Designed miniproteins, single chains, continued (2). Designs and how they scored, part 70

Each design is a single chain, and the fold is of that chain. pLDDT is the mean over its residues in the fold that is shown.

## One batch from the design tools (miniprotein)

Design m6573
Fold by ESMFold2-Fast:
Structure m6573 (fold): chain A 57 residues (1-57)
Amino acid sequence: RVLTREEALVLARMSGYSDEEAERLARELEGKSTREAAELLGTSQADVSTLVRHARS
């Protein structure tokens, strides 16, 4: 499953990025898998999966 822009934006913000940096990073993360997002953010896939799960409406 791939990240939506909403999920990517929340994930970036929760990873400690500023709002402006989070918007930019969300464009890179949108369409990425949780594994690819974890690699890009320098965290574990489990952490990304957990954050994405909590970000879903």
Scores: mean pLDDT 75

Design m6574
Fold by ESMFold2-Fast:
Structure m6574 (fold): chain A 92 residues (1-92)
Amino acid sequence: MEEAAEAAIEGARRGVRAAAEGERRGDAAGAAGGVLRAIGAGIHGGLAGEEAGRRAAEGAREAGREGEAEGGGEAARLAGEAGARAAEGFAE
């Protein structure tokens, strides 16, 4: 359970970074791919249980905020939020 939450948070961070890089390059498909990666990571965290989903959602939101603050723009924020909502939804 703890391992699943940590893996989901790391996956969300990678999704946020991919979305931010896609936006910087003007690569809409790359940015969308980053968001989808964050969503997938969130789903895995949520499926691991309520506590894992909660931790994954918190980590994903934090990653999105940090990515946006570092210049990742709207794509970074959206990836973090999408991952967090997926984690919460699948945690029941």
Scores: mean pLDDT 80

Design m6575
Fold by ESMFold2-Fast:
Structure m6575 (fold): chain A 55 residues (1-55)
Amino acid sequence: SMSEIDRVREEIQRLGDELGRLLSKGTPEAVAEAERVVKEISELVKRLNELEKKS
């Protein structure tokens, strides 16, 4: 079974790929969505750091 740490890392990777696609699209709507994705990545990184400290 995948650990919680591994699952969070995979989520960050998928959101990073999505961010790249949105920035490549370059529409105002895509840029606005990219801002949401950046915030979500930031929260997942904080969660990852918390999980690593408890392990």
Scores: mean pLDDT 84

Design m6576
Fold by ESMFold2-Fast:
Structure m6576 (fold): chain A 61 residues (1-61)
Amino acid sequence: IVLSDSYNPITNGEAEILVKLGVKEVHILTPPNKISVGYGTGERVSILRNAGVTVHFNKLD
């Protein structure tokens, strides 16, 4: 299954805004045929987790 990107990936700036807003949990949708997420996800996850945000990876369909 190939998923079209209907949402832009969270940018580093957006991750910082989520931290500023006091967000506690973030869910990242992962395509069903991938074990890990693409597009700089490690950097964004690092920003979120360093600020104490819990990051969940959810497989689509």
Scores: mean pLDDT 58

Design m6577
Fold by ESMFold2-Fast:
Structure m6577 (fold): chain A 50 residues (1-50)
Amino acid sequence: DPAKEAMQREVIKLMNERNLSPEELRKKLLEAGLSQEGVDNVVAGYQSMY
């Protein structure tokens, strides 16, 4: 799915920005067009890496 692949790359790019807080990451993911559930899943994964 090209749309999912493009979204996945944007998510990975945002997660690699070390200076983003979880709140800022949520905001950017919502702006990129992720659903609230999708944002929650990505942020949970990001936080579990701490």
Scores: mean pLDDT 69

Design m6578
Fold by ESMFold2-Fast:
Structure m6578 (fold): chain A 75 residues (1-75)
Amino acid sequence: MTDKEQADLYVEQAKRYIKKGEEAYKKGDYQKALEYYQKAKDYAQTALSLDPNNQEAKDLLEQAEKNEEEVKKKI
């Protein structure tokens, strides 16, 4: 598996955890939403370490950081 192929797998994980975080947020489970957004951020950062020019990974990292900031205001 190449670094780019591995980065694509981490991008998919980041996308899944952002969706899980949004669903937890809608249910008012802000602590669970925070956990999911932090996992999404970690996966997006790992994808960028493997493929630094991956625009989707950059966008997902920004989305996860924004969502993490918003959920922290609720806790």
Scores: mean pLDDT 87

Design m6579
Fold by ESMFold2-Fast:
Structure m6579 (fold): chain A 67 residues (1-67)
Amino acid sequence: SVEEIAKELVEKFGLSEETARRAAETAIEMAKLGYSEEEIARALQAFYGLSEEAALEVAKLAKEALK
């Protein structure tokens, strides 16, 4: 869920709650549209300034949330 992904981003990567929630929401939306983990991670780095590590973690969690 958006809540679970946002919590991980705040706790593990020190992101603000606002940025974490927006990144999680965008990642889930992109995953629903069929984007790959790599494409999602690239978008999150570009749109929200996430590190590569944080972006890949969010992309992975978003894809898992649809299973």
Scores: mean pLDDT 84

Design m6580
Fold by ESMFold2-Fast:
Structure m6580 (fold): chain A 66 residues (1-66)
Amino acid sequence: MLEELKKELEKRIEEDPNDADALEGLGYVYYKMGKYEEAKKYLKKALELDPDNEYAKELLKEIEKK
């Protein structure tokens, strides 16, 4: 369930604010919820930490087409 995943990812970020995988995951969760501005924030932060993250790049492109 998306809300359960969101809770797990939020806990990971509380423990490590630079967890790029958790930031990418939160971006995905917000994208699935239709919260595109929040999704962009987390995906951009994930890319700041890992510029070679192809998944985050592709998901950002999909959001920016809207």
Scores: mean pLDDT 81

Design m6581
Fold by ESMFold2-Fast:
Structure m6581 (fold): chain A 88 residues (1-88)
Amino acid sequence: SAAEKAIELLSKETGELAEFLRDYVRLDEDFAESLVASYEKYGPIAVVAHFLNLISDVDYLESTPELKALVDSYPVAKQAYDGMKALA
């Protein structure tokens, strides 16, 4: 699956952001496919770009309790998400 490929790619990365995304890709197959394609083409910068795009979609995360619960469980993701809500 795209999620399994994304997890394998993210296993080369260190830190809480990579840990968050490894859990997130299991819940969002379209995101996983996009991340894999971008990472294969552009490398590690794709991880940061996809994370920023995800946390900027406040309405999507607020409407999806399972995804929001995952964001809240990782300090790096929660802090970034709370910042995006404050600026919106």
Scores: mean pLDDT 81

Design m6582
Fold by ESMFold2-Fast:
Structure m6582 (fold): chain A 103 residues (1-103)
Amino acid sequence: STITLTPEFSTKYGKYWLRFRISGEGITKEVLEKIKEELERKLGLPRVKYELLSETEGVIYVPVPPSFTPEEKKAIIDLVAEELKKLTGAEVVVLNEEEALAL
């Protein structure tokens, strides 16, 4: 199966946040929680949030202050994709990556 990961801008938790929209089979609270933990642990990101929207859709909110470089933003995207692949065994397709890195 395939999981689609779409990074996009969000104002829900503040001015400088990315929202990772995740669509596909195997999206659970436990998967989203582990991705939050890995983002906080490996990249030192504070206050990562998640929501399970349905059995096939979830979102992860990540603070990305304006000082973050495209390389730092890509590290966030890559870690979310890697953890999704590891936890679900699905192929992960990232959409909108170039636009997200330009934010």
Scores: mean pLDDT 84

Design m6583
Fold by ESMFold2-Fast:
Structure m6583 (fold): chain A 64 residues (1-64)
Amino acid sequence: SLPSDAEILTALGLIYLGIGKIDEKRGNKEAAVESYRKAADLFRQSGDTELAEEAEKKAREVEK
């Protein structure tokens, strides 16, 4: 079976969450914030509310 749109959005959100973690570790704060916010938006679209909240929290913590 083909993945649903929601499953694709969740997968993309996880990819952006991973990119954000890499950029954060490398000290690229602006890129990390952008990737975490993108992940949060994708998780909201897929209905993954808890993952969206985690990604938003990561973006806020890095932006300090």
Scores: mean pLDDT 87

Design m6584
Fold by ESMFold2-Fast:
Structure m6584 (fold): chain A 69 residues (1-69)
Amino acid sequence: SEVQRLVAVHDLVKHTGLSREEAEELVERALNDPSITKEELIEELKKLGLSEEKAELAAEMILNLRRST
């Protein structure tokens, strides 16, 4: 759902400090590639400047969206 995706992107920006563009790109990539693991998402998020704790939270949010869509 487009609405679920928009809400997830908004929540990511709010809780992690990622830009809208960064959050949208990560969500799109994770939804289009089911081979992307939680560990890979955490490493990508850390490269974008997130702490370990925020990267873990963001990765879980993205994976929950992937399971729901």
Scores: mean pLDDT 81

Design m6585
Fold by ESMFold2-Fast:
Structure m6585 (fold): chain A 74 residues (1-74)
Amino acid sequence: SKKAIELAKKAIEALKNGDYETALRYLSQALSESPIDPSTAVALAMRAVSAILEGNVDEALKIAEEFLKLIEKS
């Protein structure tokens, strides 16, 4: 879970810097290291990718922060 938290934080930092490729890479790694159930992980990944493709950085950040909060509770 600590590894997932650090990767999620790196994804958030990359999103804030406009580095969407790096953000998606860290988010993907954080999801794979996360103890959350696969259906929730897939749903979060789909929402994050959709937000990034739409250019909605604020929504992508909210999704990444929601994921971080979820894994911090694990």
Scores: mean pLDDT 78

Design m6586
Fold by ESMFold2-Fast:
Structure m6586 (fold): chain A 91 residues (1-91)
Amino acid sequence: DDTDKKLEEIKEGLRKRVKDASKNKEAEEKLFKELKDNIKTYISRLKEEAERRKDPELEKKVKEYEKKLKEAKTVEELVELEIEILEDLAK
């Protein structure tokens, strides 16, 4: 589907940008913070939907996403998390 293909292209583009940012510690730290803030917003939307629908699979995903966000140590982990969340929101 077009959505899945575009999400993979975004993921690949973000990974490339992460490699470029890794040359500059300040740029990498800024990107990390930006991605973390964006992901918090997306997670809040999924959480609201999961609670309203009482969707056990989406509830599990939300909890795992919140855990991954708190435990994330690299921009690559945040990029992958953001893509997963955007994919769920697109459905």
Scores: mean pLDDT 77

Design m6587
Fold by ESMFold2-Fast:
Structure m6587 (fold): chain A 75 residues (1-75)
Amino acid sequence: PPVLSEEQIRERFEEARDEILKEMEEAGVSREEAERTYELALEYHLAKARGDEKKAEELGKELEKLAKKLEEARK
């Protein structure tokens, strides 16, 4: 599939923001954690759109770290 432009990525994230945050909160994520995850996901996709592979990998690692933290919080 084609890579979205930075503008398109930002618009889509803004359009879906409330739905994404609501779905994360329904899954047991706090508002603060949902907002952090949303921001990291946005930055990750922006880095991929720019072809910044290193930054995308770093942001992907941070998203993975948050996912593991959420798993631990469920115990």
Scores: mean pLDDT 76

Design m6588
Fold by ESMFold2-Fast:
Structure m6588 (fold): chain A 76 residues (1-76)
Amino acid sequence: KLEEAYKELDEILSDLTPEQREKVLRIAVELYEKKGYITKEELKNALQEAGIEMPDEKIDRLLKFLEKLNLVKYKE
């Protein structure tokens, strides 16, 4: 279960450095803690401000991944 989750996360964040991966996860958690949900637009904007570029497909996969783990709820 957990190993499969790490594998999926690794695929989503595969093009990022370890430092960028940590920053992506911190941004997602911070946005969730602030509002109790994350929108795709908010996540895209926050990542862009942090100098991290991710394709829409990978952002969608990340949001679905976090929702599946019950760590966040996302809003379209």
Scores: mean pLDDT 73

Design m6589
Fold by ESMFold2-Fast:
Structure m6589 (fold): chain A 63 residues (1-63)
Amino acid sequence: ASPEEILAALTELALAVVRASADPAEGLATVERMVDAALATGSLTPEQAARVLAAARAEAAAK
């Protein structure tokens, strides 16, 4: 998969976690922990992590 396809898939998964959570703050915290783990292993670039987190934060704020 291309980097754009991977980023899109990760963003959709992050949004799904926030949407499925009874508390959007807990959903966002889960996404933040997973993104931090992926950054630590080099599985995500800082730019990709920032985009995923921005989308998840916007979704959480809309609740």
Scores: mean pLDDT 80

Design m6590
Fold by ESMFold2-Fast:
Structure m6590 (fold): chain A 70 residues (1-70)
Amino acid sequence: SAAAEEKKKVYERALEVDPNNAEAWRNLGEALLKLKEYEQAIRYYQKSLELDPNNEEAKANLAKAKEKLA
């Protein structure tokens, strides 16, 4: 999806400015989930959870991405 590719570019740029932005890592993971790039989505959700370990949305989406890859 063009929209998911655009979202990916926006949050990649945000992370160049602030790599500790947990929301940007989570949004990047969501864009990758929509693009069916499950391995990359897993990595970026894990990064988001390293910064914000209690984010339930990121945990749920991480589990979903892992299920798709299994």
Scores: mean pLDDT 85

Design m6591
Fold by ESMFold2-Fast:
Structure m6591 (fold): chain A 78 residues (1-78)
Amino acid sequence: MDPEIQEAVQELKKAGFSDEAIERAVELAKDATLPVNVVDSDGNVLAENLTSKRAAVRAIAAYLDLHPDAEPRLEPAK
């Protein structure tokens, strides 16, 4: 696992985020080409210009923790 992603996972677990939200965030972010935007299923930007995999994992996990049935995706920031 990418050390940056592993660090984000440990921080999110310590903060009390759900294991499902964290696992889904890692799966989306692990192969991401940076910088990225986090978008919802309708293409609305939830977080923009994320320049690290750690930031991507944190943003996705935070959204999924609040909206567990959501299907966010990553898009290139340009």
Scores: mean pLDDT 81

Design m6592
Fold by ESMFold2-Fast:
Structure m6592 (fold): chain A 55 residues (1-55)
Amino acid sequence: SKEEIEKLKEQFIEAVLNGDLETARKYLEKLKEILSPEELEEVLEKVRKELAKKL
């Protein structure tokens, strides 16, 4: 289960970095059902850091 959650987080981040907002929103919807608001904020912070490093 933890590995499945990690894959969802990675897929979400990858979709955001690729500019695929439609796919990103689908993964975000799934994460909202599984994660707490604080855990979601951690994922969004990670996305911001990845965006700052990439491209």
Scores: mean pLDDT 80

Design m6593
Fold by ESMFold2-Fast:
Structure m6593 (fold): chain A 56 residues (1-56)
Amino acid sequence: MMTPEEALEKAEEAYAAGDAETASRYYTAVHLHTVSKDDPELTERFKAFEKKINAP
């Protein structure tokens, strides 16, 4: 079963490859996981990716 860290990595890879749909699906899965867990390392990584995809 895919870990949240692996899902975030796949979201980043898909985004870099221009596959916005795949990136969005993995991103949503990680987002739901970080909201329900107090994991500072994963949360920091998620925030960095969120800034990247939401930046113009």
Scores: mean pLDDT 71

Design m6594
Fold by ESMFold2-Fast:
Structure m6594 (fold): chain A 56 residues (1-56)
Amino acid sequence: SEEEKRKLEKLMELGVREVELAVKLVVAKKEGAPKEEIEKLERELEEVRREIKEVE
């Protein structure tokens, strides 16, 4: 159905964002970024993961 198609497309988009944020977080921690920057990335990653659960 069209609804299922849109749901899958959104999950794919969110999945890409999750990977991008996870990579940024790993790099930030490795490079010793400020705590505030790390916390911001962690919050953004949590938000994306919450959105994924809501779409599923």
Scores: mean pLDDT 85

Design m6595
Fold by ESMFold2-Fast:
Structure m6595 (fold): chain A 68 residues (1-68)
Amino acid sequence: MAEIYVEKAKEAIKLAEKYLEEGDLKQARAYIDSAILFARLAEELGAPEAKELLERAEELRKKLEEKE
């Protein structure tokens, strides 16, 4: 349940970081959007780590916007 969205958010964050480092902004944006979506779903389901995951995803979004 909430755990599946937590794991999906973590994986999306990892991939977003990878693509940001590689300069693939299109893939980075896609994974940042996925990370935010899954972290929000985890938060709605009451996952205690969802706030931290949302914060990490928003930090990646800010870094992406600085490069665009």
Scores: mean pLDDT 83

Design m6596
Fold by ESMFold2-Fast:
Structure m6596 (fold): chain A 70 residues (1-70)
Amino acid sequence: MALELLEKAVRLYANNLGVKLTPEEARQIAERAVEKALKDGAITPEDIEAGHLEKLGPYLAEEVREYIAK
């Protein structure tokens, strides 16, 4: 599933910032990033189904930063 790849990317970004996330936290962050990208029109549902996830990179990084800054 595309969400599993995004969860891995979220954990990688967080690890680079010195933070360990639970699988549940990483999934929540990934879901928020997807929701924002879809709302902004940066990605379509068809892109997600096709596995074209590269456009989500900046959104994943931003959500991780926002989560850690709390």
Scores: mean pLDDT 77

Design m6597
Fold by ESMFold2-Fast:
Structure m6597 (fold): chain A 55 residues (1-55)
Amino acid sequence: TLTPGQVLDILNGLTPEQREELVRELQRVVEEARREGWSSDELGERIQAVIQRVA
């Protein structure tokens, strides 16, 4: 699992275009979580995976 510091390092390293891509992918994950009724733990794990893929 990513620490909050690692997440911030990734976010700070992104270009504006990469940040827009990350936001779009995170919105998709949140919509999926809402539809599937995911737990907070599962949602958090999926969010971390998206951050890792975009960065």
Scores: mean pLDDT 75

Design m6598
Fold by ESMFold2-Fast:
Structure m6598 (fold): chain A 105 residues (1-105)
Amino acid sequence: MLTDEERARIARFAQEAYELLKKKDYDGFYEVALRAIDEAKTPEELQALADALATLINKYSKNPEIKKVVLEGRAEIQKLAENGDIDGAKEVLRKTLEKIKELMK
């Protein structure tokens, strides 16, 4: 279960990411997302961050290929996080975001 501080960090990230997506600043969104991934300290925080990212991306994209990439990435991140592999989960999330960035062109 997330601490209040971890929840506050994720909420702050989500708000900053939302404002960037609203402006169509996809490069800024990507940079903020990568920073949030690096700052995540626990598998639980990283999984919650991945969930917040998936929610934002699915809200702003109607592309079924992006939705598929998000779904597959979330499943792999959850499995790695449940096994305590935070470094592996971070790498999968970074690769998932890179694929999404390529598809959003």
Scores: mean pLDDT 81

Design m6599
Fold by ESMFold2-Fast:
Structure m6599 (fold): chain A 66 residues (1-66)
Amino acid sequence: NKETALGMVNMAVSLTKEGRIDEGVAVIDAAEDMGLLSKEGAEKAKEALKKGDAEKALDIVKKDLE
C-alpha cells in the first residue's frame, strides 16, 4: 500500500542521509520487488539517492504513488 511504500522510502532517505547510500538504494529495490513502486519511479528514486539528493528521491516516490 502507499503507506508501506512511503515508510520504506523514508527509511531509504534516512540511510542516504547517514552516508549509507548503497543500503538506501537496496531498500528502493526491495520496495520495487514487492510491487510497492513502479519500475520507473524506483529507477528515478535510486538515481536521486546515488546523487545524494535524498529529498528529490522522496518527491519522486510521492508522485509515483499518486
Scores: mean pLDDT 81

Design m6600
Fold by ESMFold2-Fast:
Structure m6600 (fold): chain A 66 residues (1-66)
Amino acid sequence: DVAAAARPGDIVRVEMRTADGTTFSRLRQVRDAEDARRFLEEERRRAEREGATIVGVRVVPPRVVQ
């Protein structure tokens, strides 16, 4: 439901842990909540393929857009 809070231009941050225990953050600017949902679905599928686990998801407002 984090994606439902996304607004045009927001950044979705996904934190992943790989099989070796390394944690990464991936960020993407989205057009709206639907774009955010598609991005999260894609990231979940990629994590499954690579044996990684999603450990956190957040929506961050764009600093430049008021």
Scores: mean pLDDT 77

Design m6601
Fold by ESMFold2-Fast:
Structure m6601 (fold): chain A 74 residues (1-74)
Amino acid sequence: SAVDRAEAVLRASKSAEELIAGLEELVAELADSTDPRDRLLREAAVGAIEALRAGVPLEEVKAILETFLAELRA
């Protein structure tokens, strides 16, 4: 699932650059999805990329995304 893919990206990413790259790939994969959950995840990923580029710490962005993904699983 897209949520499982996003969790894998979060676990694998050791730097802001790695997380941005993984999230950009995820955004591209979800671009044409009609699933409302995929659209919410795409928007969250875009916001996370913007936050990382603005200098928000990696661990804060990871925590925010982890919380978001837990909500999508519920």
Scores: mean pLDDT 86

Design m6602
Fold by ESMFold2-Fast:
Structure m6602 (fold): chain A 71 residues (1-71)
Amino acid sequence: GSMKEEIRKEILKLIGEILRLIGEIYDLELQLEKEEDEEEKEKIKKKIEELEKKIEELLKKIEELSKKYDE
């Protein structure tokens, strides 16, 4: 049915978003490695934490969609 295909497409789209966010975290980690200012380090760490929380929410959405697909 079309609904299962839409669920599959949405899961793949969410996986793509997660991969993009991982790339952003990688760039921020590289910036953090060369940063010398403690205030800027804390700002970068907070940005990484926000992106990690976004990934966790996207993973939760994938789990919910996967359950709907298998049910």
Scores: mean pLDDT 85

Design m6603
Fold by ESMFold2-Fast:
Structure m6603 (fold): chain A 90 residues (1-90)
Amino acid sequence: SLVLTEPSAEAEKAYEEAVERIKELQPELDEAVEKLKAQGKTEEAQEAVSAAVAEQIRIVGAYIDSDAEAIREALERYEAAVEEAKRLAE
């Protein structure tokens, strides 16, 4: 059997908070990406999506590793990627 180590309570809480925050920010990211594409900034739009997806993958990996701090740090980078996309779309 694969040994499934249950995540710590701290990692579970951090992951749930990250999932909810990503759900709140996803529409803002999607709007910024569409604005970038409309401006012909296709490369910047692709980079914004790639950066956001990379941090979501890191959040899942950190959750599997039961690393609450790594989840929080990846969420902060996700939030920064959304803010940068919005800045570039202005």
Scores: mean pLDDT 85

Design m6604
Fold by ESMFold2-Fast:
Structure m6604 (fold): chain A 57 residues (1-57)
Amino acid sequence: KLFRALAPFPATGPDDLTLRPGDVVEVLEVVDDKWVLARSLETGETGLVPISYLEEI
């Protein structure tokens, strides 16, 4: 399912995905109540992002 980034998220760890506001991502897996594994539709890269930074579209 597709989500849009609400805020900039600079990757803080090696498994994290960097987000810019407005980036569209596909959520691949819910890791826990705070983090999801997502694929960027802008770059094709995958990584962990905070679910609170995403809005469903």
Scores: mean pLDDT 80

Design m6605
Fold by ESMFold2-Fast:
Structure m6605 (fold): chain A 55 residues (1-55)
Amino acid sequence: SMAERKREAQEELEKAMEEMRRAAAAGDRKALLEAIGRALRAIGELFQLELEEKR
């Protein structure tokens, strides 16, 4: 369902944000960029779901 997809995307974003914090604290640029990429993908999914829900 749309609600399940939204929940999964929100959980993925939360995980990516935590990974970003850890990578930034460690000075790990590669891990930070990878986590940013995951966060952007999750945001894109949430945006797409919002567009579908507005119907």
Scores: mean pLDDT 83

Design m6606
Fold by ESMFold2-Fast:
Structure m6606 (fold): chain A 66 residues (1-66)
Amino acid sequence: GLEEEFERLLEELREAAEALPDPVIRAVALHEIEQVEKERRENGVTEEMVRRLRRALESVRALLAS
């Protein structure tokens, strides 16, 4: 379901963000994760949040592949 997809993407994004070698970029990525978690607690999981997590994960993975 949507919530399962959200939790999977959030976990993958956290792991990828923590692996970022640049401490400034890592801090920014982790802050974005905290904001999405806050939004989930306030509004529940939405399709737009899942899309945001997918885009963020793609961006972080691209940085790790560089």
Scores: mean pLDDT 83

Design m6607
Fold by ESMFold2-Fast:
Structure m6607 (fold): chain A 96 residues (1-96)
Amino acid sequence: SEEEKKINFIKAVIAFARDLVRRAQREGLITPEEAAELLKELDTYEKKVNDYIKQGKIDEAQKIVIEFLERLAERFAPYDPQAAELVKKLIEKLKK
């Protein structure tokens, strides 16, 4: 269903964000401390997203994911413009 596709896309975006943070740490674009804080924030957001999905509140789950992605895009813009642009494209796709 379209709802299932939306939920799966949200989950894929969270996984992508986690990989992006880990890759940025490995490539020296962010510090280990900064990466740890971002991953901790992502874990908190993922818990909220899963709680909203269980309640059928897909729009609220989407808002939480967009909020975190906006923070990532801002953080990566000066150091990895390609990653920041990709994150912005994911935000636009989530809003549709």
Scores: mean pLDDT 81

Design m6608
Fold by ESMFold2-Fast:
Structure m6608 (fold): chain A 62 residues (1-62)
Amino acid sequence: SLDEEIRRLQAEVTRAVAAGDYPGAIALVERMLELVRKHRPDDQATIEDLEARLAELRRMAA
């Protein structure tokens, strides 16, 4: 299910960040954002949260 995929991706993001793999974490959050925008475009709170996380990770990677 979409919820299972999102949960799996979230766990992968957590592991990537813990490992200092910010490029990997960014790619995973971008994938989550793509899935939410495609399948739940009305879930603006989740979209805004994921966009904020992307901005934060990009600052950490710089």
Scores: mean pLDDT 87

Design m6609
Fold by ESMFold2-Fast:
Structure m6609 (fold): chain A 59 residues (1-59)
Amino acid sequence: GVLGKVARYELGATEEQLREALALAKEGKVEEAQEVVPTLKGKSLEEIIRILENALAAL
């Protein structure tokens, strides 16, 4: 949906990159997830998972 498209633009990442970052975050690979989506730098693991799940659910 529109909100998911806005979230992708704000995060500066493609759908594939958001899915990859979410998979890495769920494995506890916070630094690797932040390399895929640099806008997630400085956020906790829980915040990263929440942001990525919300962005993907809104697509």
Scores: mean pLDDT 77

Design m6610
Fold by ESMFold2-Fast:
Structure m6610 (fold): chain A 98 residues (1-98)
Amino acid sequence: SLKEELEKEVKRYEEIIKKDPNNASAYLMLGQAYLDLGEYEKAVEYFEKAIKLDPNNAIAYLNLGEAYLKLGQEEKSKEYFKKAVELDPNLTPAKKLL
């Protein structure tokens, strides 16, 4: 049921983006759904779109770093965790992964 719910969330956010292609939070949520589904390359794509629309969102950089870590790209992961901490010094999850 969790996988089916995540797949429904993916379709829901894709429809939101189709109606409002500048909705940064919808891209962030779609990326998170793909991350939770284990679709890490798609998660990266959507987190990058979220960052392009809202470049000061520390959470988007944290999530992008986590997606790259899941892909085994440790150097890119660390780069984005550093950016997340730079934008929000209180973002402790990013600090723990550096």
Scores: mean pLDDT 86

Design m6611
Fold by ESMFold2-Fast:
Structure m6611 (fold): chain A 59 residues (1-59)
Amino acid sequence: MSIEELERRIAEARRELERAMEELRAAKTIEEIARAIGRVLRAIGEIFQLELELRRLRE
C-alpha cells in the first residue's frame, strides 16, 4: 500500500468524520444520536489506524 493511497484514505476518513459530526448535530432522536456517535467513533478509529500505517511506511 502506497503512502499516497494512505493519505487519500485518511482524507476520505476525515470527510466521513465531518459528515458524522454534522449528523450528530442534526440528530433529533436517541436512535439518530446513537447512530451518529457510532459513525464518529468508527471514523476516528479508521483515521488512527491509517495514520499508524503511514508512520510505519515512512520508517
Scores: mean pLDDT 82

